# Designed miniproteins, single chains, continued (2), part 51

Each design is a single chain, and the fold is of that chain. pLDDT is the mean over its residues in the fold that is shown.

## One batch from the design tools (miniprotein)

Design m5862
Fold by ESMFold2-Fast:
Structure m5862 (fold): chain A 73 residues (1-73)
Amino acid sequence: TGLTQEQIDAEVETALVEIEYAITKNAYKRGKISEEQYKEDLKKLAERAKEIVDRYPDNEGARRLLEYIEKEI
């Protein structure tokens, strides 16, 4: 038993959003971006996470990621 292509795609898309989320948090913590820019970047990441959740509703990683990002907006 292995992952289907759809499950692999969901995991890859989720991982990419997680990486960008980590980069954005690090940039804000290091003073590279303003709070306003940080909030705008988080909104875009939340939109991408919502798209993943909509296409792959059984992917718990994507759902959890969306929850974490939305808590900071």
Scores: mean pLDDT 85

Design m5864
Fold by ESMFold2-Fast:
Structure m5864 (fold): chain A 68 residues (1-68)
Amino acid sequence: MKELEELKKRAREAAERMVEAGMPEEEARRRLAAVEALLDEAAATGSATKYAAAKLLVIGMEIDAELL
């Protein structure tokens, strides 16, 4: 649960940085929503695969925020 909340926090922070860097708010919101949905599904089903996929998406958002 704590790791799930930490990933959600990282995703939100990455989305905020992407918007500050010039990404359209709607695009950043869409990417954040996809990550949060996948994390919620991982929590509901106990899927390690979906959790790992969500973590990779968060890392991708963080990289994009740095490159913008």
Scores: mean pLDDT 80

Design m5865
Fold by ESMFold2-Fast:
Order: structure tokens, then C-alpha cells, then sequence
Structure m5865 (fold): chain A 105 residues (1-105)
């Protein structure tokens, strides 16, 4: 399954292969929130924050996710948009406070 292959490459640090396989998964099911989320994660790891934001927003349009909100907060903080960073951090905590504490660890 393309999603499982993408997750394997993401865990291995092969972000280019991860992107390829998540794009294949999305060609089959464009409503796969997990594939959009992990595509955003791969671009975040590559430092492509514009694409990371785009794909996290696509994932969040399908299903709320604490990690997507948390990573968006980190991106906006790096860009100097502290107001958006705080807003997204609060959204992450509203879903699962314990998950945010874990992600900050």
C-alpha cells in the first residue's frame, strides 16, 4: 500500500521517496487526511515551509489533527508570525493537551 511505503521512507529520512509514495496514495484517495498530513511533514523536514503549510491545511480541511496544528505553529513562529503561531498552538492543545506536551518534548 502506497501510504505504508510512504510512512516507511519518512521514518527512514528519505523525504523525496516519502513524497513520491504519499502523492501516489493521494492519486487513489484524495480525501486521505493521513497522506496529506505526512506529505506536509515531509516538506516540513525538507524546510519547504510554503508546501508544508499548504498540505497541512489540506489535511486539516478533512480532519482535525494536533500534530498538524503544532507544526503550523512552529512554522509561523519561524516566520515571525507569533499571533498565528499562538493561535495554532491553542488549536493543537484544544484537540489533545497531552499530545501537544508530547510533541513539545
Amino acid sequence: NYLTAGLHFLAAGDYEKAIEYFEKALAIDPNNATAWLNLGEAYFKLGDYEKAIEYYEKALAIAPNARAYYNLSLIYRKQGDFEKAEEYLEKARAINPEAVDFLES
Scores: mean pLDDT 85

Design m5866
Fold by ESMFold2-Fast:
Structure m5866 (fold): chain A 90 residues (1-90)
Amino acid sequence: MKASDELAEEIVRIFSILVKKFGLEKTIEKFKEELKDYFSEEQLKILEEAIRLAAEGKFEKAKEILQKFSKEQAELIKKTALELLKKLLE
């Protein structure tokens, strides 16, 4: 199953918050570090594109790219994003 519209939209919202707090390049590097053992190099490049589009305010395009991931992959991206947000609040 592919990521749902609602799941992709939630991920894009979290990306926007992380980019505002860490900056674009640092946000990308944190996701690559956390997901390198779970995602292929090609999948990490797709994820990077989604983060860059979210940073540019192109939320619909970012969501469309995230929907190319499986439900399980998108849920792992969301879990990683929430863990990164939690570290900002500590």
Scores: mean pLDDT 84

Design m5867
Fold by ESMFold2-Fast:
Formats: C-alpha cells, sequence, structure tokens
Structure m5867 (fold): chain A 61 residues (1-61)
C-alpha cells in the first residue's frame, strides 16, 4: 500500500527537519516506491545515502 510509503516519508522528513534545526546541517529525505520496495534517499551535509527496504520494513520506519 502507498500509505506505508507516505507515512515513512512524513516521519523521515519530520526527523530530518528536527536534526537540521538542532545541528544547522541541511538534511533532506526523499521516499519513493520502486517496484515492491521503498527507496529512501538521505542527503546530509552534501553526502547522499540510498537505502532500499521492503514495503513491510518501510511501514516500521
Amino acid sequence: SDEAAAKAAATANAIGAGISAKTGVPVTVTVERVGDKIRVTVTAGGRTSVIEVSEEDAAKL
């Protein structure tokens, strides 16, 4: 369900905004569906990390 991806995106963006506010480091999080997996891309201080998780695991983020 796309609801799991949307919930993960909202939670990740809220956490990223909180970290950015406290540390002064710009943090951007994007969440997208790629087939049966959820791709999470985190950019912090010019560094980018990409993690792919199952839809079930994404619901726990």
Scores: mean pLDDT 71

Design m5868
Fold by ESMFold2-Fast:
Structure m5868 (fold): chain A 56 residues (1-56)
Amino acid sequence: SLKDSLKQALLSMGVPEDLAEKVATELAKKLSSITDQDERNKLVVQSVNDAVEKSK
């Protein structure tokens, strides 16, 4: 699923499993309401970067 793919990506970037689960869940939920692909891509990039920064 999208959530599982996002979680795996976050884990591969060094994000702890609990944070990766939370971020992936919230992202999947937010993305379900966004139809524009460019906006979806921007949200994913921003959320991933924020999670990685919090993991350092």
Scores: mean pLDDT 81

Design m5869
Fold by ESMFold2-Fast:
Structure m5869 (fold): chain A 80 residues (1-80)
Amino acid sequence: SKNEEEAKKLLEQIYEEGLKKLEEAKKNKASDEEIEELLKEIKEKAKKVLEAYKASEEIKKKAEEMLKELEEKKKKIIEE
């Protein structure tokens, strides 16, 4: 469906942008607070996409996996 395809593309864009922003935050020695807010923003964007497109369980699982990867990356940056 168009909604499923659009949701996938938007989630992939959010994920790629999220990874890039976390890497830039690490390079710039951003505070733990700034990194936490950044991840919160990324999660809210993903949530809005899932809600707007009434995403299927399959798409929701994909989003959950992407957010888990971003959360792990955040933890590594903060613990550094």
Scores: mean pLDDT 81

Design m5870
Fold by ESMFold2-Fast:
Formats: C-alpha cells, sequence, structure tokens
Structure m5870 (fold): chain A 93 residues (1-93)
C-alpha cells in the first residue's frame, strides 16, 4: 500500500511537471497548438484526473472493495502520457 501511494504520487507529480513544461513551451513561443501538442495535453490532463482520483481514494481509504478498478486506473494513468507522446511522435513521421 505505502509503496503504491508513493509510486502513484511520483507519477502524478511527473505528469503535472510535464504538463507545466508543455504549457511553458507554448507561452514562451517555442511551441504552438498543433494536433500533436493537443494529443499530449489531453493525455496528461486525463492521466492527472484519473491519478488524482485514485490517489485521493487511496489516501482516504474510502473504497477498499475496488482493488481491480484501482489497479486498472493506475495502469491507465501511467500508460496514457507515454502513449500520447508515442502517438504524437508517430504522427510526425
Amino acid sequence: MAALIVLTSIVFLINLLLLGLAVYGILSGHGSLTAEVLIILSGFVISLLINGLVLYQLLTGRRQGHSLAYAIAIVLSWVIPPGALYLAAYLRQ
């Protein structure tokens, strides 16, 4: 449990940092809203929402009967951002 909370928290912070860097790139003029950037941003936003909900439930202990749903949500939250990055890179080919 504690290791899972720590890992989920680290992934949440990494996703938040990467989203911040993407927004910074747009604001600094080094990036613009393209299909690739929109895919990356939407992927990170969805991942942050899922990861934040799972982390909130794990910290409060409110839903002990939904371990499979938490496992699926955590895996999805970890896979969505690198999947979005891979898809954006693939579309640039």
Scores: mean pLDDT 67

Design m5871
Fold by ESMFold2-Fast:
Structure m5871 (fold): chain A 84 residues (1-84)
Amino acid sequence: GEELFKKGDLEKALEAYEEEIKKDPNNAKAWYNLGKVYAKLGKDEEAVEYYNKAIELAEKQGDWETAMEAGVEILKLAVDKVFK
């Protein structure tokens, strides 16, 4: 697929979401967004870890949308590893 992004933009996004998590470590959406940045950087193991944190926090908060979105992203990464 075609992907247009700058690595520097992903690094800035990473810093922004890490700072957001430092301010509110219970922000499920911030953990979800951090996972997405790691997935875009090709760091799928870290991405899955952060998606799992997002799911745990989202479930505690009743944020089923964030929990579902994070679950879908984990499934996409799992499929990508199986299907080359």
Scores: mean pLDDT 78

Design m5872
Fold by ESMFold2-Fast:
Structure m5872 (fold): chain A 65 residues (1-65)
Amino acid sequence: MEAEELLKKGKEAYKKGDYEKAIELYEKGAELGSVEAAIEGAKIADEMDKFELADELKLKAIELE
């Protein structure tokens, strides 16, 4: 699955209120090089009080630029 497809599916999961699925999809998208997936995933991780994961995804977004 391409990073952009994972980003799209993550956004759909977030809109449906499935935050656990959204973060999983965004994390996978970030691993495949999507800066937007890393940023969106960090936001969801912060909302879920997963601060260590949020920080890792924020650093990933910076590294991908």
Scores: mean pLDDT 79

Design m5873
Fold by ESMFold2-Fast:
Structure m5873 (fold): chain A 65 residues (1-65)
Amino acid sequence: SAYTEKGKELLSQGKPEEAAEYYKKALELDPNNKEALAGLVAALLRAGKRKEAFEYAKKLAGLVE
């Protein structure tokens, strides 16, 4: 989606917190979007939000709401 593309762009620009917001928007449109979940985990890890990243990583592994 356009939001996952924007998230990847922001990560490449060193803006992981902004990237995480766009990946979250992609997940609002499709909660099972594996690419958006993976991107969100990466963005949160780069932002130092390890605990939040772990929660989304569990969701990605199980595809559970």
Scores: mean pLDDT 81

Design m5874
Fold by ESMFold2-Fast:
Structure m5874 (fold): chain A 55 residues (1-55)
Amino acid sequence: SLYERLAQRDLGLSEERLARARELIAAGHSHAEIGREVGLSPRQVAGLARAIALE
């Protein structure tokens, strides 16, 4: 999926960080808050959320 490809290849996220980011997106947390939790910029979180929506 675009989500897995973006998370692992483009963002270098571990499976654990990816699962946490997905959980926080599903819970409705802000991109800035998710970025602080998983070590991504808000723009990178926005890209990840878009990839999830296209999945």
Scores: mean pLDDT 74

Design m5875
Fold by ESMFold2-Fast:
Structure m5875 (fold): chain A 70 residues (1-70)
Amino acid sequence: DIEKKAKEALELALEAVEAEAEGKMEEAKKLNEKAMELLKEIAETGTEEARKELAKVFEEVKKKAEELLA
């Protein structure tokens, strides 16, 4: 399920941003690696649904990063 994988990737990526904001660089790296692996699996499907879900994940992560890391 693309939507389920996208939700899991989003949760991991948001946790990574929070870890980075707290200075937990190694934890952030591990969380980002897990998130990127799921995002890669979604992207490899090549579907329109995958593109929409990936766009939502990137938008939410960017928003969170701007709030905590700016």
Scores: mean pLDDT 81

Design m5876
Fold by ESMFold2-Fast:
Structure m5876 (fold): chain A 83 residues (1-83)
Amino acid sequence: MSEEELDREVWEALGLIYYTLGKQALEKGDYETAVKWYEKALELFEKAGASPELIADVYRGLAEAYEKLGDTEKAQEYREKAA
């Protein structure tokens, strides 16, 4: 059985990778791909028990991506979650 600490570190590291991919997709104007990567990062950070600051950073990314997609309702929802 793998150690729970190693599992948490692996989930957080993977979450950071997906968060970075989401940011890169957002910068390239691939907003739908950015949403997909940010959602994966959020799931992994939740599994890892990541800090509220890391989770808030993902919510800000999701808010920006949804705003760029014209989904103002979801953009506002994620901004409120990031606050």
Scores: mean pLDDT 82

Design m5877
Fold by ESMFold2-Fast:
Structure m5877 (fold): chain A 67 residues (1-67)
Amino acid sequence: MEEEKEKKEKEKKDVEKVQEIARRLKEMPEEEREKIREELLKKVKEVSSSLSDEELADFIIEKAEEL
């Protein structure tokens, strides 16, 4: 059983999800797109000081999926 490989595959999928969300943002009006990106980055940065790396990654993915 390859736990290390399974964790790597999860991270790869997470990156692909974020890229798909970024593509969706490009279809939005510029004003809304910038607002959403700024809010997301601000929240991620704010919680990054309180959360572990794993928790931060999950937080980013969950917020991106809401878009």
Scores: mean pLDDT 65

Design m5878
Fold by ESMFold2-Fast:
Structure m5878 (fold): chain A 60 residues (1-60)
Amino acid sequence: MSLDEILDELSKQTGLPKELLYDALLKMKKLSKEEQEKVIDELVKLGGDRKLIREAIKKL
């Protein structure tokens, strides 16, 4: 699955714009592991798939 496909799926799951998700994930890559987990938890609360979020971060 490409990064574009993951972002499209996360956008559908969370209701957030794809561009906002991309920017958020790029900013998360600069954070500590603890801070990254906190943001991942917030996206999961919005309906995001945790595995897809982690794969998106890995592909950036």
Scores: mean pLDDT 83

Design m5879
Fold by ESMFold2-Fast:
Structure m5879 (fold): chain A 83 residues (1-83)
Amino acid sequence: SAIEEEIDRLLEEIRRLVREAQEALDAGDYEKAIELAEEVLKKVAEAKKLIDQSDMPPIEKSKKLFLLLAYESEALLIIRKAK
């Protein structure tokens, strides 16, 4: 469905932002790392809302929510390391 395609696109954006945040952290650009990681957290919240509103099977929702939990945890770790 169109909502499922939107969720998948948002997940790809989140994955890219996590990678960019980690690259910024590794480069010593702590301000940029925090900014990118905070954007990950915002997009994770958005993706959770879309998943809740979707009509996809419960097992598929659970899989995507576990993936979002992993990205959220990575973003929070990046913020802690950058502070």
Scores: mean pLDDT 89

Design m5880
Fold by ESMFold2-Fast:
Structure m5880 (fold): chain A 63 residues (1-63)
Amino acid sequence: MDEKKIEEVAKKLAKIDGDETEEYIEAVKKALREVIEEEGLTADQVVERFENMLSDDPTPKES
């Protein structure tokens, strides 16, 4: 599993939730790993799904 990708996504999720503590980030990382195994998804699929959701530009459409 790509630990760096999971960590980056976990930090983004923690920031959105307003709890950027290391303990919360580690809990989110663990939850992401569990979801990957329970749903039979790959780490890349989970990361891509969340990154697509989180990578929205604050100004996604100007006109």
Scores: mean pLDDT 67

Design m5881
Fold by ESMFold2-Fast:
Structure m5881 (fold): chain A 67 residues (1-67)
Amino acid sequence: SEHLQRGLALLNQGRYEEAAAEFRRAIEEDPLLVDAYKALALALTRLGRLDEAARLGEESRALFPPP
C-alpha cells in the first residue's frame, strides 16, 4: 500500500500525526493489512494516545484471532 509506505516514512521522520493518518488510510483500503494496524498502534503510542492504541490492539486481535 502507498499509504503504508508513506506512513512508515513519516513515522521515521517523527511526524507521528501524519503517519497515523496515512496508516488509517491504509486500513481503509485493506482492513486485513496487519502491518498497518501495528504501525498505527506504534504511531499512537508515540503520540501518547495509549487508549486509542489499546483499542486498536483489541480490534486487531478480533480481526486476526489465533488459529
Scores: mean pLDDT 82

Design m5882
Fold by ESMFold2-Fast:
Structure m5882 (fold): chain A 57 residues (1-57)
Amino acid sequence: SKEEEEKLEKIDEITLEFLEALENKDKKKAEEAIKKFKELGLSEENLKTLEEELKKI
């Protein structure tokens, strides 16, 4: 559906923002990306993985 396509596009955009933040060691932007993933309903398991990546920077 169009709604599912829009959700996937947003996930892709946030993923790129998160990866860019990790590369730049920008903790604030990485935290903002995690909040956006949480708002989109990403699982707690996936969110924990992202938080572990955040802790490395």
Scores: mean pLDDT 82

Design m5883
Fold by ESMFold2-Fast:
Parts: structure tokens; sequence; C-alpha cells
Structure m5883 (fold): chain A 80 residues (1-80)
């Protein structure tokens, strides 16, 4: 994982405590900014293909990058 992907996963897990697999894209952008890793326009554009009705399917995004639901579950246990 890149440092950017690690921060994104941490933000997503904190924004999705009920493990739905979806988060608000606006909430993600705000959380990334709060964590000192604001999304660039290019990064936001890359996420757009996984966004439906303002909701970001972060698990689908992570899966395309070789990160499994099992990997997310391990990180969720750490950041609980």
Amino acid sequence: LTAEEVVLVGAAIRLDPDDSGFISVEALEAKMREMGAPLSAAQRARLERYVRDGRFDYRAFLAEHGITDEDVARWRAIVE
C-alpha cells in the first residue's frame, strides 16, 4: 500500500463504523483533509468511477488495487 492508500483506508473505516462498504464522498474528502492528506483533483477524479449518488464504494476501489475484504477486516480490527 502507498501512504495515500493507508490514510484513505483509515479514513474510510472511521467513517463506516457499521461496515456497510460505502461512505459519503464529501465526508471522505473532509476526513482526508482533517488527517493532513487532502485529495487532489486528480485523486478525486480517480475515485469518481466508484461513486454512486454521492456514496463512494471504497471496497470496490480497494479490490481493484489488490486489497481484499479480508485485508480491510484486519485493519478495521486495529482502528476500532
Scores: mean pLDDT 74

Design m5884
Fold by ESMFold2-Fast:
Structure m5884 (fold): chain A 66 residues (1-66)
Amino acid sequence: ERSEKLLEEAKKALDNGDYETVLRIAEELAEMGDVEGLKELANYAYQKGYLDVARRLVDLIREAER
């Protein structure tokens, strides 16, 4: 599935410190309406201690749920 591939790519980008790629992929997931994928990515960022990225992901989730 396209969303699953994007989520995996975003997690790899986060592990590499490529936050620009993470946020770009998060915007794609939001446009697709993949709220569950965004929540998983936000939780992953929290677990890794990337709080600023996690906060931006939460904002995208709120926008996507409207």
Scores: mean pLDDT 81

Design m5885
Fold by ESMFold2-Fast:
Structure m5885 (fold): chain A 76 residues (1-76)
Amino acid sequence: LRKEAEEHAKKAVEAVEAGDPMTAYEHGMKAVELAREAGDEELAERIVETVLEKVAEAAQRAGLLDELGERASRRV
């Protein structure tokens, strides 16, 4: 689970670099869920702070920030 969370976090960063914030968001959220399932809340928080922040910036640049915000708000 922790290794899978790290792999998804890495894929999220790669997707941000490729200019695909929606794919990055999906991998980032999966990484957070896997980290929490592994009982590693600190890793989950780090992924939110580092990966999802970059996803939000990429989404803003692509004009998808509104769509990203809508998806994120439905999760809480």
Scores: mean pLDDT 74

Design m5886
Fold by ESMFold2-Fast:
Structure m5886 (fold): chain A 59 residues (1-59)
Amino acid sequence: SELEKRIEELRKEMEEARERTLRSSGEDFDKVSEETAKLLKEKREEIERLEEEKKKLES
């Protein structure tokens, strides 16, 4: 389903963002880490909304 595809895309984006943070240098680490934390929060909230929508469609 489209919802499942979107959820998987969001999870992949979160994993890529974490990996990007691990590759950052010391001077940029704090900024990248803060940006990543914000992005992960936003993506997680979107996933939770999509999972609730999926539950309503499956029930």
Scores: mean pLDDT 78

Design m5887
Fold by ESMFold2-Fast:
Structure m5887 (fold): chain A 68 residues (1-68)
Amino acid sequence: GAIETAIELLEQGDLVGALAGLKEALKVAESEGNEEAAKYIRKAIEALRAGDVETAKKYLEKAKEIME
């Protein structure tokens, strides 16, 4: 899924690719009406923009649990 791909890209150090993947994951969550997952994805994007990869990963793990 888009969240899984974004986590893999973060583990590889590809922050630009991860952000692109998270924007797609956010669109999917919003299209499904999954507001809880969308909120966690948004928090992860904000953390990445702040340079906090560890916090971003924690939010993405929560979003993945909700969507899967």
Scores: mean pLDDT 83

Design m5888
Fold by ESMFold2-Fast:
Structure m5888 (fold): chain A 68 residues (1-68)
Amino acid sequence: ASDEEIEKAAEELSKKAVEAVKAGADPESVKIAAQNEVRLKGKELGASEEEVKKVEERVLKAIDETAK
């Protein structure tokens, strides 16, 4: 996958996760759901393990920052 596609996926998944936490969803549950979505999206895009890890880290950071 291109860096632009990975960045866009990270932004969209982070926004979705943040909105779920703001709506009162449990942050732990949102993290589990986000990790699964990142893996599925990574598989669809043909992303490497390292690229998937970077997207996952960014989404999890957004969840933690919002839950704080």
Scores: mean pLDDT 79

Design m5889
Fold by ESMFold2-Fast:
Formats: sequence, C-alpha cells, structure tokens
Structure m5889 (fold): chain A 88 residues (1-88)
Amino acid sequence: TERELLRLAAELAEAAAAGDEERARELARRLAELVAEAAREAVRAGETPLSEEEAAALARRHVEELLRRWLADPELARRAAEAARELV
C-alpha cells in the first residue's frame, strides 16, 4: 500500500540520516521489492507503456539512487524522513 511504501521510505531515510548504512541497505532492499511490485501493477492497469520488467527495473534503480543520495547527504535524508512521516 502507499502507506506501507511511505513507512519504509521514512525508515530508510531515518537510517541513512543516522549513518546506519547496514540498516539503510536492508530497508532499501525491502522498499525496492515493494515499489517494483507497485510498478508492475501500474503496467497491468495501463498507466504506463513500459513492460512489467522495464517498470520494475526502473523502480529498483530509483530506490538505489535514493539510498546513495541519502547516505551522501544525511541532512537531506533527515528532511525526507520528516516529510514521509507527516504523510503516514
């Protein structure tokens, strides 16, 4: 669900902000699986011209980019965590 995605994103951002790289990577793996499935569902619903495999790969890549960015910028990660928690 969107709430579950936001919760995992908040936890990921919090772990990255704290410098807990191991926890951040584990949370990113779980988030990547959920967003990949959501992307496949969007393809099945006709929301994108991408294939399910293409959409899932793109979603996973976005999570990898977020993890990298948040680990490199803990202040950005902290703000992202606060924003995500307000939406849950």
Scores: mean pLDDT 83

Design m5890
Fold by ESMFold2-Fast:
Structure m5890 (fold): chain A 96 residues (1-96)
Amino acid sequence: SEKELLKEMVEEADRVIDAVNAGDYETAIEEAKRLKELAQELIEKSTDPNIRSLANAAKKAAEGLIEALERGDRQEADVWATLLAIISYLLKKELE
């Protein structure tokens, strides 16, 4: 269901943020790749423009985070993780 996919995506976003905060960048990249896949699935499945917009934002944040971490740009990675935390909060509100 869309609600289950949305919940899984929020949980995955939280895993990405936790990995970045822990300095576990290999895990952060793996979890961000999974988040990107979940976001793409939600974009394709959802007819809600707000959910699709937030999923697109999460996908872009995950892509930016992966690129920053692969370059070793930890400051840029922290910015993307912060944006992802805001997006995750907004997605959680869509679950209510």
Scores: mean pLDDT 88

Design m5891
Fold by ESMFold2-Fast:
Structure m5891 (fold): chain A 58 residues (1-58)
Amino acid sequence: MDEIMEKIAEELGISVEEIERLAVRGAIEDGLGAEFGEALKAGDLERALEILRKILER
């Protein structure tokens, strides 16, 4: 679990703390936080990145 968060942080050029903030924002705005949680649970780095990119679209 922790490894996937670090890899996502490296790929996006942001900190793990910023990823956590973005995930909370997605849960509030589009419900994407639930999908992100499932991707992390599955170890699906590619899906987790796709979900975070949608959140980062502001």
Scores: mean pLDDT 73

Design m5892
Fold by ESMFold2-Fast:
Structure m5892 (fold): chain A 89 residues (1-89)
Amino acid sequence: SELIERYEEVGRVAGEAAVEAARRSSDPRVPIEAGGRAGEEAARRLGVSAEAGREIGRAAGQAALTEDDPEAAIPTGVALGRERGRREA
């Protein structure tokens, strides 16, 4: 499904941004906001819900803070994107 693939891409991009933000800052707001912003921007480029992209990205940012390895934000973002794509498919 193209819709699932687009949302998985949103989650991947958001997760990558959250990882980068978490590695450069100890402020917990930074990876959440970076993930949300990247997810929203990716969603707009891919023609899916910008609001959903922000929500996925903020959740990926939260995973970067709560897991031992911030890189967990990437698979978390992808999984959340896949779930959102399945709901809209």
Scores: mean pLDDT 88

Design m5893
Fold by ESMFold2-Fast:
Structure m5893 (fold): chain A 78 residues (1-78)
Amino acid sequence: MEKLEKAMERMAERATSRVPEVAPYAEQMKDDIVAAGGSPTDYLRIAMTAAQEVARRIGQEGGDALSEAAMEGIREFT
């Protein structure tokens, strides 16, 4: 589904533009969501897990940036 893939690319770009250090986590989250087929339940689970890990490793600002980009991404997809 090219629409999902493009939405996820934009989501990862937004997160990375806000906090560059989250780039590898944003890319992993994008890949995991695409592999899961983009169901809203899987999207939210994957996104929240990634945001929590980023908050722990990089700091709350990184986690917030990834979480905000993910919420914007799901609205584009849904």
Scores: mean pLDDT 80

Design m5894
Fold by ESMFold2-Fast:
Structure m5894 (fold): chain A 63 residues (1-63)
Amino acid sequence: MERIKEYLRKELEENGKGVTPTLEEASQLFGVSRQAILEAGREVAKETGGSLLVIDGRLVVEP
């Protein structure tokens, strides 16, 4: 879980707050379910005071 959250934080920082990897790509990268990636994404969104959306299979954090 922590490694997934660190990865998502870096993606948001490097590519801007609206761009993250797809659920499928992250699931394959970490060898976990899409559900586990969604949970990690929700925690990262909560930490930034935003909300998590899924758009075209991609994780997006709204401010």
Scores: mean pLDDT 71

Design m5895
Fold by ESMFold2-Fast:
Parts: sequence; structure tokens; C-alpha cells
Structure m5895 (fold): chain A 74 residues (1-74)
Amino acid sequence: MVESLELAIEVMSRLSSARQAAQIAKEALDAAVKKGAISEEEGREFKERVERAAEQGDLEAVLEVMREVKEKVE
């Protein structure tokens, strides 16, 4: 089940801050790596993309990364 990741994306979409969304995203990525759902390398790459999106204040970019992760973990 990917319920926790779906809920994280929904919560992030309601936030007014890309930085807050990035924090939730990084925690979800760490959990996915620990569970073996994505590789350590993929987790690192996704985290870098989330950080860049947060620096630009781009909430949509943060959400896009997390939807891509959800699609991969299935």
C-alpha cells in the first residue's frame, strides 16, 4: 500500500510553503530508501531535486518529484 505517500502528497499540496513541502518530501524519501522501495542513489537524486525546487519556491516541482516516487514504488 502507498497510502502514506498519497497522504503526504495531499498534505503538501495544501501547504503555502515549498520549504515545508520539501521537509515532508525528504522524510518520505528517507523512509522509502529504508524500506528498500527505492535505491540509496535514487533517494539522493530525488532529495537534490526537492531541495532545488524549495530554493525556487516551486511547490509544483516538489509535488511532481513525489508523484514520480509514488509511481516507482507502486
Scores: mean pLDDT 78

Design m5896
Fold by ESMFold2-Fast:
Structure m5896 (fold): chain A 82 residues (1-82)
Amino acid sequence: MEGEIRLAMAQIIRAVLKSSPVLDPEEVERLVRRAAELLSKVPPELHAEAAETLRELARIAEEAGLLELAAELRRRAEELEA
């Protein structure tokens, strides 16, 4: 239950970021990092959905010019699917 709520909150952050493309890069980084933190605490049965959410957040970070953050998120997604 708690992990499912964390996944849902991260997915809501992703949806907000996709719906609001005109955000300051610092705000994008803050929201993306918050979502990634929520996804790091998701139970194993939700890792596949968490990894996909991380990959989408990585694309958003890359579009905002946050290339290092995007690479970190892709690495975390691969770790969850290992």
Scores: mean pLDDT 80

Design m5897
Fold by ESMFold2-Fast:
Structure m5897 (fold): chain A 100 residues (1-100)
Amino acid sequence: MKELDELLKKAEELLEEARALGSPIGVAAAELAIELVKLAKEAYEKGVISEEEALKLAKEALELAKEALEAETVTEDVAKAIGLVFRLIGDILDLELLLK
């Protein structure tokens, strides 16, 4: 669980970075990544997924959120940034259904 807690901290740091940059899509993506990491940890603790699966989901969520922030703030590809946010929402919904 220490590695998942470290990924959660990185997602929280990304949220602070997105807020500092004034990136509303980056903020949304970082908040969703935080939620997905928390859900992945819960799914692992309940024995629904393996630790490897939880780490993979958490790492992918953080990378999607980083790409969304970069798309809005660096490349100015707002459509890509929004698409990455919807991907994060889909991943959260899939994991919530698995926890039911």
Scores: mean pLDDT 87

Design m5898
Fold by ESMFold2-Fast:
Structure m5898 (fold): chain A 80 residues (1-80)
Amino acid sequence: SLREKAEELFKKAMEALKKEDYEKAAELLEQAAKLFEEAGDLEGAARAYAYLGVAYEKLGDLDKAKESLEKARELLEKAK
C-alpha cells in the first residue's frame, strides 16, 4: 500500500539522518511525505515534513526548513 511504502521510505530516511547523510534524508523524507499525503495519513505526512525541516536545517537551507515545518503544522491542525 501507499502507506506501507511511505513507512519504508521514512525508516530509510531515519537511517540516513543517523549517518548524517542529510541530502539523502531530505530526498527520502520528501518522497515519504507525499506518499503519506496520498494515503490520507496526515499524521505520518506531518512527521515526515517535520524531519524534512530538520534535514534542511542541517543542510543550511533555512527557507526550505521553515516551509517544511509550516507544512507539518498545517497537517497536524487538519488531523484534528
Scores: mean pLDDT 89

Design m5899
Fold by ESMFold2-Fast:
Structure m5899 (fold): chain A 74 residues (1-74)
Amino acid sequence: MEHFEKGKELLSQGKYEEAIEEFEKAIEADPDFAEAYANLGVALIMLEKFEEAEEYFRKALELDPEYEEAKAAL
């Protein structure tokens, strides 16, 4: 939980690489955390890593097909 919140804060500050690191830690703690995959995808978009972002959004939708943020990004 704490890593996910820190990742979101870093995203809002434009610290995208640090945000990715925190979201990866959140995923390590809970591999089924769809929202962490989606937010990691957002950070990747901000770094212009669009192909990697698409993979994470697909994973988020695979875990939660009704996840609005991942669905909107595809």
Scores: mean pLDDT 78

